# Designs tried in a protein design run: designed miniproteins, single chains, continued (5). Part 105

Each design is a single chain, and the fold is of that chain. pLDDT is the mean over its residues in the fold that is shown.

## One batch from the design tools (miniprotein)

Design m19650
Fold by ESMFold2-Fast:
Structure m19650 (fold): chain A 95 residues (1-95)
Amino acid sequence: SMAAEMERLAEEDPGRGERLAALRLATEMALKALEDPERAAEVLRKAAEQAREAGLDHLAEGFEAAAELVEAGEPVEKAREAIRAGAAADEAALA
């Protein structure tokens, strides 16, 4: 389970487990923000700044790409793909 995996990672490297938890939470919040397109771009740009401060550079790029796609009126699915791609890249770097 995800909880058991996160507990194991926290025991081996507390910083890695904390970063993984933060990454997963930020990803879920960003995906939920896409449900309100009028606010999504603003929320995603702020989330990208916070992700960069946390050292989650790929997630930050995904959030910025998603914000641009939302502003361009592209399908929401493309914005979701950009967010998930960034999250997957940072999760792989933490593994």
Scores: mean pLDDT 78

Design m19651
Fold by ESMFold2-Fast:
Structure m19651 (fold): chain A 90 residues (1-90)
Amino acid sequence: MEKELEEARKFLKERMPDLTLTDEQIRTILFTTEGIYAAAYDFEAKLYLKKAEEAEKKGDLKTAEEYREKAKEYEKKAEEYREKAKKLLE
């Protein structure tokens, strides 16, 4: 969190040196970004669950299992980004 805030501040100052951004404004930008990543990974997890169901219906149990494992991985990433966003508001 603190390291991410410092990196974001450095990046913004380099790109827009004529602007002064507060920690609160930088946190808002980071919160929005983390929320977008969480939503994106959640959509990927749901997509892979659908692919797993389709593979299972076709009798391809190995592919179905692989897609379910990928769905779990993306679901974990979505939760990780939700937690990062939540901590930025604390």
Scores: mean pLDDT 77

Design m19652
Fold by ESMFold2-Fast:
Structure m19652 (fold): chain A 70 residues (1-70)
Amino acid sequence: SVVEEFEKKLKELAEEALKNNVPESELAERMNKLGEEMIKKYKTSSEEKKEIAKVYFKILEEYEEKKKKL
């Protein structure tokens, strides 16, 4: 599904960002850019948009937590 593909790509982006000590704001910018490209290529339903938004905030929150523990 589009949601599963998006989650996979966001997780890879976050892992690479953490490895390179990228600021949260820069990760958010990269995630937003990827999201815009995915939404533009695929006509998403309102349900899929909700799921994509949940994945977005979950990954960003997990990244903030990991950065705070360092």
Scores: mean pLDDT 77

Design m19653
Fold by ESMFold2-Fast:
Structure m19653 (fold): chain A 64 residues (1-64)
Amino acid sequence: MEIVTKVFTVPKKGRTKKEIIEELRRKFPEARVMAIEELPDGNYAIAVTAPKEKIEEIEKFLKE
């Protein structure tokens, strides 16, 4: 099984970094958050390590 790390841009929508991480872990227990940073535009950049086949579902969940 191929495990990959991908960086997503996530709308803040009034959420804290902790809230986004907790929601992601709840929905995808196999996913690991490697980093999360606020961008100058008010979005978050989040680096997630997960099985390659889960990446599309994670991206949809984060609502790009």
Scores: mean pLDDT 79

Design m19654
Fold by ESMFold2-Fast:
Structure m19654 (fold): chain A 65 residues (1-65)
Amino acid sequence: STKEAALALRAIAIGTEYGVGIKVKFKDGTIEIETSEGSEKAKKALKEVIKEAESFGFKAKGYLS
C-alpha cells in the first residue's frame, strides 16, 4: 500500500540519519521493526520508526539484539 511504501522510505531515512541498519516487516496490518545493534543510536532510531508507523495507523513492535 502507499502507507507501507511511505513508511519503508521513512525507515530508510531514519536508519541512515542514525547510521544504523533497520529492517521493517509487514504482516496483515502489523509491522515488526528490528535492528541487530544494541546502541543508543539504534534504540532512538527504532523508537522514531515505531512512532511513524503508529502515526500511519499501523500496529508496531520493535526489537533489538
Scores: mean pLDDT 76

Design m19655
Fold by ESMFold2-Fast:
Structure m19655 (fold): chain A 87 residues (1-87)
Amino acid sequence: GSNRDRDRGIQNIQQALRMLQSGPQTTDMGIAISNLQDAIRDARQGNIDRAIQQVRNALDFAQQGGAPQQVIDLIQQAIRDLERARR
């Protein structure tokens, strides 16, 4: 995968992270935020498979916590971008 796909994935994670941080602070949202922060770190280090796992975990907790659809869409797009980056 290209550095462009990785960078796009990171940008989508960062946008989702900012939206979650500005919203209601629940336990589920806190776990989602933590996983997105870890995903940014691991993606930047080239640990793409770990980053994908962390973003998927964040998706599950964001959905359980009732995150806005725009946030869910950004997290799902980040997964697709990172999956392209690992090729």
Scores: mean pLDDT 90

Design m19656
Fold by ESMFold2-Fast:
Structure m19656 (fold): chain A 71 residues (1-71)
Amino acid sequence: VTITSTSVSGKPGEDVEVTGTGFTSRTNVLINGIGARILSASETKLTIQVPKAAESGTLTVDGQSIPFTVL
């Protein structure tokens, strides 16, 4: 997995996109250690739902981390 997004932002419960390569429906996604629901996955894009309890901090995709901001 490679992430090309430099940061991601969204509201709790909102759908957000992460761009990169090698994403699948089995990719592990966490926001500050809280599991994010994967809504769709393609070779270049991962769409996730921001958890209701999400706080600003770090989005982790299969061990790769980028900043995440709650709006």
Scores: mean pLDDT 76

Design m19657
Fold by ESMFold2-Fast:
Structure m19657 (fold): chain A 70 residues (1-70)
Amino acid sequence: MSEEELRKALENAEKAIEEAEKNKDLTVAQVVLHELRELLEEAKKLGNEELVKRAEYLIKRAEQVIEKLK
């Protein structure tokens, strides 16, 4: 995965988390969390600290949304 593809994937994941929170869609929030964990691994392989931090931030946000919906 390229850095540009990873940035776009993280942007799409952020929007998906926001939609899942608004729609109270636990299934979508769980799917996005799974995808974000894979994106974090890709960011670490690239050695891009900014993308690693962004992925970690979005993972925490997805986990918070899941906790609210339980």
Scores: mean pLDDT 86

Design m19658
Fold by ESMFold2-Fast:
Structure m19658 (fold): chain A 72 residues (1-72)
Amino acid sequence: SIEEELEKITQELIEIANSDLPLIEQLQKMKALYERALELAKQLKDPQVREQTIAHLQALIAALEKKIAELE
């Protein structure tokens, strides 16, 4: 299900945060996972949950893009 795929992304984010990867690579991988989560969120059945989840993920992606730009 979409919910199971989103949960898997959450687990992958935790693994990245606990990795020995350089910070810039961690942020880039996290951004890619949030972008994948955003595409999955567009398929959520409940319109209110869908819109709230999309808005939240867009904010997280924007924050990561800003941090990545500051490090590059």
Scores: mean pLDDT 85

Design m19659
Fold by ESMFold2-Fast:
Structure m19659 (fold): chain A 89 residues (1-89)
Amino acid sequence: EVEAALAAARESLRREAAEHPEVAAATETAIRGVEALAAGRAEEAVRLLAEAAREAAAVAAERGEAEPSDEEKAAERAAGLARKLAEAL
């Protein structure tokens, strides 16, 4: 189902925004693009997705070296612990 696939993509983007607050604005713009695509507004979706990509690229270019924030590192460690607990239980 196209609607289910777009809903999954939107949820994935929301999770990414929570893990990477420095690109949250770009990720929210990408979510709006996915929503526009789901509503059949392909032209608007393309514009929003291009805008999100440009903003994300600007953040990446400014950092240049190590991309992950300390918040992302903390989230990665938490996810690792959750996975190990699931394996142990």
Scores: mean pLDDT 64

Design m19660
Fold by ESMFold2-Fast:
Structure m19660 (fold): chain A 82 residues (1-82)
Amino acid sequence: MNYKLNEEIPDVDLSKLSPEYQKLFEEAVKELKKIVPKSFYDKMVKYLKNFLLEAEQEGISVEDLKVLLKSFIEFWKNIFGE
């Protein structure tokens, strides 16, 4: 069977994340939107939501996540643009 594009993205309650994690998410997705194609952007938003939720539960620091997300954005910038 073919999967349809009407597959709902799981609702992640971003209000459960600390304000710092929410801000980090918003900044990352805004930068990715400039770099990656729309279809890939939608997948990236889903992955980042799940990643940040797990990262907060695992106690990964905002400082470490800032470094990781900068590297992640730069990686995709090198793939899809200069």
Scores: mean pLDDT 73

Design m19661
Fold by ESMFold2-Fast:
Structure m19661 (fold): chain A 79 residues (1-79)
Amino acid sequence: TPLVTVSWTVVDEQGNVVAEGSLEVPADATSVTITITNLPSTGTYTVLVASELMSRPQSKTVTGKKGETVTVTIPLTPR
C-alpha cells in the first residue's frame, strides 16, 4: 500500500510551536493519531496536520497539564 507523509505541528495558546514532526500513513487513511509527550505548560493546544492528500490543513484543539502526555486523533479530509 502506498504511504504518504503527514506533517503535524502543535501550537500553544500564544501561538508558539511546542512540538512538530511527521509520520507516514497509508494513502487511503481517514485519520491520523498524534501523541504529544511532556507538555511545557498547562493550557489549550491546537494540533495542525497537513499532507499532499488534503487541499487544506486540518486542526483539533486539546487541553492538558504541564508534564502530561496527550493523544489526539484528527480526521483527514480526502481530496
Scores: mean pLDDT 76

Design m19662
Fold by ESMFold2-Fast:
Structure m19662 (fold): chain A 93 residues (1-93)
Amino acid sequence: GTLPAADADLDTVADAVVATLLSLPPDVQQQVLDTLRSVLGSSRQTVLNALTQLRHSIDDVAARLRINRVVTMLRDLSTAAVQQVINMVLARL
């Protein structure tokens, strides 16, 4: 069988998301993790909307830009791929 290249790329996306989250202040990192847990099993659009709403609630410009980077990493993925990345991120943190 042909292994989908996309499955290998999701590990790279998850590692990039983890690295981005670890660069956030601990309180903001916790808010992002709580948001990701709350949208487990949801559509890609619901995940992106939840992260965008969180980003708007953050006053720290650098933290907002990092959250927007996470949104950018996820927006081109399917709903299944987004949920897989979220599960991988939560398992690594």
Scores: mean pLDDT 81

Design m19663
Fold by ESMFold2-Fast:
Structure m19663 (fold): chain A 85 residues (1-85)
Amino acid sequence: MPQPSPEVQRELEETALRAGELIAKGDYEGAAKLLEEKAEELRERDPYAAGLLYAGLGYVYKKMGDEEKALEAFEEGRRLREEAA
């Protein structure tokens, strides 16, 4: 599987930590915004990394009860990871 650069790996780790803290507080809107913004930033630089963040975004939307947005995020994440493979 494609491996991110050290810079992208750090961005993923920092984003995962911050999103996890927001989710733990019940701030799903903040977590969704953070994951979406970082996924869009990484889309051209590292599509696989962006796809991982969209998978996280889908999980957050499921926690919010937004099944349609969750499915859209999971589909986008899968597509980006398949393009990078």
Scores: mean pLDDT 83

Design m19664
Fold by ESMFold2-Fast:
Structure m19664 (fold): chain A 82 residues (1-82)
Amino acid sequence: SMSPVDRAVHGVQHLVDLLRAGRISEEQLVQALKREFEEMSKTLPRETLEEAARAVLELLRPVLSDEHFAELEAFVRELLER
């Protein structure tokens, strides 16, 4: 079975594939990831959530516009400070 971090990376790769195929917008991708991180924050230990967030943000850094990347990074930072 996949670790929670590997599962998060796999899910993000699927969303990136949808974005590249023109099936979703960057706004839709960011909103989907905000929902996923909110759900993960309810079920995963903080350390695992931090590792998943780091891996996901690294994967998205070359994919998202600066504006959308900053929005997602700020959301994750706020979530980890709760």
Scores: mean pLDDT 86

Design m19665
Fold by ESMFold2-Fast:
Structure m19665 (fold): chain A 91 residues (1-91)
Amino acid sequence: MYTIEDIVEGNPEAIKEWKRLLDIQAKIIEKNNSPLLAELVFRDTVRILSKSKKPNSKEIIDLVKHILELAKKFNARYAIEEAQKLLDKIE
């Protein structure tokens, strides 16, 4: 099982697995029609990714872009702002 530390260290397999889990969480958020749950899930993920030791990796950049698109889909305003700030810093 991958840990938050594996994500922070830039383990590409851990990052890909977290993207898969985010897609599952996105389906749950959509079913529950909860923008508050979207804010909590996506903001926590962005904060963990902001601590990455390999922020310029393709896997991290792709995951942050994926979170930004999900946050936009659910109108998660604060998650959008935090994801965009992280992208501006790492791209």
Scores: mean pLDDT 81

Design m19666
Fold by ESMFold2-Fast:
Structure m19666 (fold): chain A 87 residues (1-87)
Amino acid sequence: SAAALIQKAKDVEAQTAQQSTELARQAIDVGGEANHEALEARAAGDFEKAEQLLKEGEEKIEQLRKQMEEVRAQGAAEAAALLAAAA
């Protein structure tokens, strides 16, 4: 039924939002860990290691942001297809 397809589209949107929120949380955790490790490296006088750790953290965060964009794009496309099928 059209109502069932509309409900499925809403469920896809809710799941997409949950997955996006989880990836955002992971990005925050990665950033916090990279900053902490870089601070320890700087305290030890290893500024090159500190910069490398921050760069690696930034690259991991960028990968998580790309995954979040892909999840959102796929979820939006799936929801749109379900809504179109309901019409």
Scores: mean pLDDT 91

Design m19667
Fold by ESMFold2-Fast:
Structure m19667 (fold): chain A 70 residues (1-70)
Amino acid sequence: SLQEKMDKKFAELNKKHSERFKEVEKEDANMTPEERRERTIRFVAEALRDIGDLLDEYFKEQQELKKLLE
């Protein structure tokens, strides 16, 4: 189902964010305030891209479902 697929994708995103957070913490230890700001911007941009990809899959699945119901 669409919901089951979304749940799996959400779980994958959570794992990805957990691993990314660990890497970010390692980098943070040696960063200047300016580098931390840039890193935060990059991190947010990547998170938004991941969400965008998830939404793209959601709309693709909705289109597939529509075809099956017609």
Scores: mean pLDDT 75

Design m19668
Fold by ESMFold2-Fast:
Structure m19668 (fold): chain A 71 residues (1-71)
Amino acid sequence: SRDAQLARLEAILRGQPAFTDEQRAAILAAVRALMDRGVAFDDAVENVLAAFAAEHGLTEAMAAVLAALRA
């Protein structure tokens, strides 16, 4: 379900020390907003994390989140 996908993403983000609580909330809100517009979860996550990594220099943390979601 959508809530289960978002809960899994939140748990993975909490495991990444490079993200602040504010950044985790912003990522979750942005992913949810894209899903509300019909974007698939995997595409929404990749889009949001790529934009966030570019803005904040969190490229390694982004790669770790994507790897964890695929496990």
Scores: mean pLDDT 83

Design m19669
Fold by ESMFold2-Fast:
Structure m19669 (fold): chain A 57 residues (1-57)
Amino acid sequence: GETIPSLLSAVDQAKFEFAELVKAKQESKAQTILEAFNSLKLSQADREAIEAFFNSQ
């Protein structure tokens, strides 16, 4: 039978959000730091250092 798209979409979204929460548990500190620094007037060198840090995680 045909799947109900709205139900499938809701389940998919919930799974995605849960996976993001699990991933965020390890990355939440890095994400928070990046967001905080993004709101600041950072030099290009500082931004590159932050990106390198996240890329190495």
Scores: mean pLDDT 60

Design m19670
Fold by ESMFold2-Fast:
Structure m19670 (fold): chain A 71 residues (1-71)
Amino acid sequence: NAEKAIEEMKQVADEGVARVKSALDAGNEDEAERTFIEAAKKIAELGDKVGPAVKSQLLTDFAARVAAARA
């Protein structure tokens, strides 16, 4: 079910952003980068099951949220 995959992608993104923020607040940039890469990879894998438009949109939104956390 594509809808369930999209829901899982959003959950991975939300958890990923929260963990990146926690790592950055602790001054642990290496952990933040590793967490970002792992979450992005999981979202991309789920996105391959849904389609390129949704995959691109959710990955772009996730990257933007992580960039905002770094600012």
Scores: mean pLDDT 86

Design m19671
Fold by ESMFold2-Fast:
Structure m19671 (fold): chain A 61 residues (1-61)
Amino acid sequence: SPVEQYRALVAELLELAKDPANREGAIATLETLAESLAASPDPALRELGEEIRKEVERLRA
């Protein structure tokens, strides 16, 4: 499903964010993805966008 594909992408980006060299790029990609998914007509994708936003907030803390 699209949700499962996006969840896999998010997991890869979160792993990439652990590397200081890639952290800023990974966070920027996650922020863009969260904004895009929040605009989706699919409620499941909008919910995923909110989850991604919370993960970004955690990474920036």
Scores: mean pLDDT 86

Design m19672
Fold by ESMFold2-Fast:
Structure m19672 (fold): chain A 74 residues (1-74)
Amino acid sequence: SQEERQALLREVALEFEERVAAGEDPAAVAKEIAERYADDPRLVATAEALVAMYEEDPAATRRLILAQLAAARA
């Protein structure tokens, strides 16, 4: 469902941010997430986009993810 998919996207974004904050390589984390959800093209695309954004500007990407998580909670 849409709600289940949105919940998975939030969990993926949170896991990505927590693991990167813990010192893991963003590209490696995104690759693992993409492999785990290989049958969901939207989750794969989201993981790939997060890698590209972190490579370009990690600080701006982190702010975006935190803002999205805060908005989903509000």
Scores: mean pLDDT 71

Design m19673
Fold by ESMFold2-Fast:
Structure m19673 (fold): chain A 104 residues (1-104)
Amino acid sequence: MKKLEEIAKELVELAEEHNRKAKKALEEGDYEEAIRHAQRGVNAALAAASLDYSQVPEAFRQAAEAYELLAKAYEKMGDLASAEKYREQSEYYKKLAELAEKLL
């Protein structure tokens, strides 16, 4: 159990790092790089949530942030349909994180 919690925590930290890189790429106008990092942020966050229940609130917060970054990047590229889809995913995971925190 402890070793699984450590791996899940490392995945949350990896999601945070990818979300940080996505934000920087977005600010620099590199929307393709922002999408790449934000997608990796989603993947790492959801992997963390699947491994350890105690990490679910933080993992879902990182997933929400990653989806928001995806939405902003697609909006800047003029893909409004993808931007709306990812904003809805961001709101969904934000609500799940709040509910998960109340259950723990």
Scores: mean pLDDT 89

Design m19674
Fold by ESMFold2-Fast:
Structure m19674 (fold): chain A 72 residues (1-72)
Amino acid sequence: AVDEAFTKRALEAIDADPALSVRAKNLGKFLVKDFSQEDLLRLRKEHVQVVADALHLSQDEVNRVYELLKSL
C-alpha cells in the first residue's frame, strides 16, 4: 500500500528542489504516488530511465530524481 504521509513529504521535497525541471518534478510525483517507500528504495535505474525517456528528460535529471527518492 502507498504510504500517504511519505508521499506528501516526498512531493514537498520534489517541489522544493530548485535543480529539477517541471518535467523532472512530474516524473518524481508519478513515482511517489504509485510506489511505496520500500518499493522506491528498490527501484532500478532502468525503470526510471524507461519513464524518463517517454518524458524526454536528460540523464542528469533522471539521476537527480532517482537519488532524491532514495534519500527520503
Scores: mean pLDDT 73

Design m19675
Fold by ESMFold2-Fast:
Structure m19675 (fold): chain A 62 residues (1-62)
Amino acid sequence: MLAQDGARLDAQFSDEKLAELARELKEKRSDPVVKTGGLILAIGAELDGALRLERAAREGVE
């Protein structure tokens, strides 16, 4: 199974895209807001019900 993941990475993510993603992720990770925001988002989604929010956004009365 891991062998296929490796092939997918090579097919979807070129060295340039991988380097860019790693750099951007590292920059965002160093930001304390991103770290705290991620944790709050996870808790918030669980408490309020991610499914309900997703369904509401999808159906949307707009």
Scores: mean pLDDT 55

Design m19676
Fold by ESMFold2-Fast:
Structure m19676 (fold): chain A 65 residues (1-65)
Amino acid sequence: MLQEAIDYGYDFLKQNKAEFEKMSLSERIAVLTEELRKKFPEMSEETIRFVAQLALGRYLTELSR
């Protein structure tokens, strides 16, 4: 389901925080999108990109305090 993919992406970002902090925003989206495609190969490209943006947005909001 969509929520499982969002939760997975968010957890992936949390577990790899140090690596992602070294990347640009576009690099973070690209890496996260590729990882989501591997985990959820049945999801469309548009859905994967949407999930990646939601997970990254949540992660960045949490980091801001």
Scores: mean pLDDT 79

Design m19677
Fold by ESMFold2-Fast:
Structure m19677 (fold): chain A 99 residues (1-99)
Amino acid sequence: AVTRVELKNKTPEELAEKVEEIILSLGGSKIADVVLHSSKGVVYIKNKRIKDGVVEALNKLEDGEKGTLFVITDKVRAVVDATKKNGKVVKAEILARKL
């Protein structure tokens, strides 16, 4: 099953909590690799708790930037499209599926 969630006007921490919640609900591990794709290139954040990895990736986005995060666990993959402005995630879409 594919899970789709849209969020607006969240902190990086609130978005990261929602990503972790969805992945755990689908049977994924708390530990993930997070890959950030942005206009500035690709960043790899390996072997971290989902909350910590997602927050770290979102903090690498500049104000006004859009990024795509690939959250890779043992049993679940998620794709997070996020737009950051004034320190907040003004828009995000989470797509998650079991492997």
Scores: mean pLDDT 87

Design m19678
Fold by ESMFold2-Fast:
Structure m19678 (fold): chain A 85 residues (1-85)
Amino acid sequence: SIADMRSQAIAGMRSIIDTNAAQAQRMGFSDDQVRAMMSSAMDTFAAMITQRLRNAGVSDAQIRAIVDDVRRDGQAQIDQRISQM
């Protein structure tokens, strides 16, 4: 279902942000660099899910709604992680 696709996309976004932030921090990147990497990872993942949903035959309106939800959740996670730095 579209709801399942949205839930999976949100979970995937969260995983990508967490993995990139944790790796950057372990490598000794600055807080500003970690912030930039999280934002870049979010943009890259949003582009990938847009293409996957399009290939799956999801309508443009549904893709926009899913991507908006995923980006909103991802930004909230980035903001929370920044507050913990």
Scores: mean pLDDT 86

Design m19679
Fold by ESMFold2-Fast:
Formats: structure tokens, C-alpha cells, sequence
Structure m19679 (fold): chain A 94 residues (1-94)
């Protein structure tokens, strides 16, 4: 299990009132993606609270460039965040 300090490296900006557990699950999801695909080392997740049910996950590359974004439930699992990150990587926004 990665430490709190190790997980924080995967989090960029956090905007709005987002539960600590949601931030942790998003960080853990990116940690697992990077562990499986080391080419994404240095990528970060930005989180924005959209409403009571929804957070926006924005994937940012090692140069701070936005790769893409996806809206997810605030209670989304690590696996759901991981799937969203993979979908963003596969279909980057232009």
C-alpha cells in the first residue's frame, strides 16, 4: 500500500469540497495506472467538485498539459477512476 506522501504526488489541483476518501481513491487509481504503464510517470489528477453527486477528474501530463477530463460519481471506486483515466489516455481531448 503506497504511503499518504506517495499518493499525494499523483494529485495536482483540488477545487471545491471533495471528500478525503474520494481524493485518495483517485490518487490510488493513477498510482495503479502508472505502476502498470511506467510511461505515465509524472502525470497528475486534478479534481473539481461539480455538484453533490459529481466530481470532474482532469488528467494532466508531466508538462502540466491537460490530456482530458471525465465526470464521475463522488463515491466512484478506485476501479471506476482507473477506467476513466484509461479512457482519457485512449481518447485525449483536442
Amino acid sequence: MPTEEELLKYIGEVVGDIPEETIRRAAEALYEVVKENPEYEGYKVNLTRVDDETVRLTLVDKNGVIVGSKDLPVDASVEEFKEAIKEIIENPAK
Scores: mean pLDDT 83

Design m19680
Fold by ESMFold2-Fast:
Structure m19680 (fold): chain A 82 residues (1-82)
Amino acid sequence: SMPSDLSDEEVEEIIERAKKEGLISEKGIKAIENSDEEKRKFIADVLEGVRLLKRAVDKAIEYEKKNREELEKLAEEREAAR
């Protein structure tokens, strides 16, 4: 969905979600508060894009972490069996 398709309530929900997920700095919050409705809709669209990207990166990091923990566990079990 494009920003022009978003209601004011949907824009606010996206912004609040981004705040809760830590996607917005304190300076960013102040910038949003000082923005008109058109700018807020644009910001909401950008934030949703950033949120999706962060989610993809977080999943990749979790996958790599799990693989590393599994390898470390196997190495410890092998060392304990010596």
Scores: mean pLDDT 74

Design m19681
Fold by ESMFold2-Fast:
Structure m19681 (fold): chain A 95 residues (1-95)
Amino acid sequence: TDEAIRKVQELIEEAKKIAEKYPYVKPIADGMIKAFEERLKEIQELKAKGDADPSNKAEYEAKIQELYDQAVKGFENGKKIIERAIKEYEEKLKK
């Protein structure tokens, strides 16, 4: 769980670095960062609920795993969108 939280935080930091390197994709990266921050908050809330209710911990852990998997998929999709935007921008500069 703490590892899942840390990994989602790493995805946020990676998106921030992309926005710094490529300012023209910043609106896309900012949108992804906001989505990941919301997902991270959901994971943290579920962790707190699991810690407060150990009898249902397995259910909360399963939900945390689901949200983590969704964050990873969201990052993969967002990275594809950013890569496409970078390519289109670079191709426009060649013409």
Scores: mean pLDDT 79

Design m19682
Fold by ESMFold2-Fast:
Structure m19682 (fold): chain A 60 residues (1-60)
Amino acid sequence: MKLKVIKDYKPKKEEELALKKGDILEIVEVVSDETLLVKNDKGEEGLISVRDLLEHTVEI
């Protein structure tokens, strides 16, 4: 499953991944019910909440 970023996301914590509109994300790991580890098309990995991921991405 691939997700396309539809709007920029600014990290709230150092461990979170910054999202840029147009980036393609893959889910690497489900860390908890509320938190995912994701990877962008540049190979950068970071955490994001499920809520923020759903608000900033669409499935492609």
Scores: mean pLDDT 83

Design m19683
Fold by ESMFold2-Fast:
Structure m19683 (fold): chain A 68 residues (1-68)
Amino acid sequence: EPPQSVVQQVEVVLAHLETLPPEERRRRLEELVGSLRDQLDWLRSEGDERTAREVERAIALLEERLRQ
């Protein structure tokens, strides 16, 4: 079932990534951060500030995982 928020979607993805080897997990996290940054730029250009803030929060969560 599709998640209702970007943060919820990221939390579901993070749970899945915990099942992966560390190197593969890191690569997927880096790809997801890149994708979300592109999405954030697009959302800001469209004026969707509310969703943009959710994406910023999601990026912060992913970057915290990359620091580990």
Scores: mean pLDDT 76

Design m19684
Fold by ESMFold2-Fast:
Structure m19684 (fold): chain A 78 residues (1-78)
Amino acid sequence: GTAKDGEELTRKLIEEGVKEIRIRGTDLAKGAIPVAIEAGLPVVVEDAIAPVGYFKKEKERAKKLGVKVTFKTDGLKG
């Protein structure tokens, strides 16, 4: 999926009243995180491998707004 797919999926989950956004993959997470932060919902990102600093702006915005963003890489090889 693309970042746009992540945005669309996350908006739909917010409309459904979820209390946490769970997203898998780097590109989906890139779109999902900003939308979830705007809604104040915690995010769990699974299986997202990215260069150092790739999510820096998203992490900084989440911290400033008090939103939890968690990255899990269980089962991934570099």
Scores: mean pLDDT 77

Design m19685
Fold by ESMFold2-Fast:
Parts: sequence; C-alpha cells; structure tokens
Structure m19685 (fold): chain A 70 residues (1-70)
Amino acid sequence: GLKDYFDELIKRTLEGAEKFREEDPEGAEIAKKNVELMKKNYELLQKLRENPDYDKVIEEAKKFIEEYKK
C-alpha cells in the first residue's frame, strides 16, 4: 500500500544518509530534510482522508507525489 511505499522510501533515504555519513556529513543533513518533506507529504495525504471519496483522494495524492519528485 501507499504507507508501505512511504516507509520504504524513508528507510532508504536514511540508509543513504548512513552510508555517506563518513564522507559527506552535509549529505546526511540533506537526507534528513528529504525525510521531513516526505513526512509533510504523508500528513497532507492523511488530511485528505477526511474527504468522502477516499479512493480518489489516494490516486490524486499519488500524482502529487510524482509531480513533487520532479
């Protein structure tokens, strides 16, 4: 599900930060910032759960995430 996707994405981002921690501490800070942005996107999706068209909201949120990726 979408939550599983977010959990995996956050995990991989943090693993990347861990891998580059020794060579690029600044890169670790960037990774933390990316996690913060992912968290905000997830919170926006949670807020959209208040709509009666939940399934449609999930599809729109997925498109939003793809746009954000650019």
Scores: mean pLDDT 71

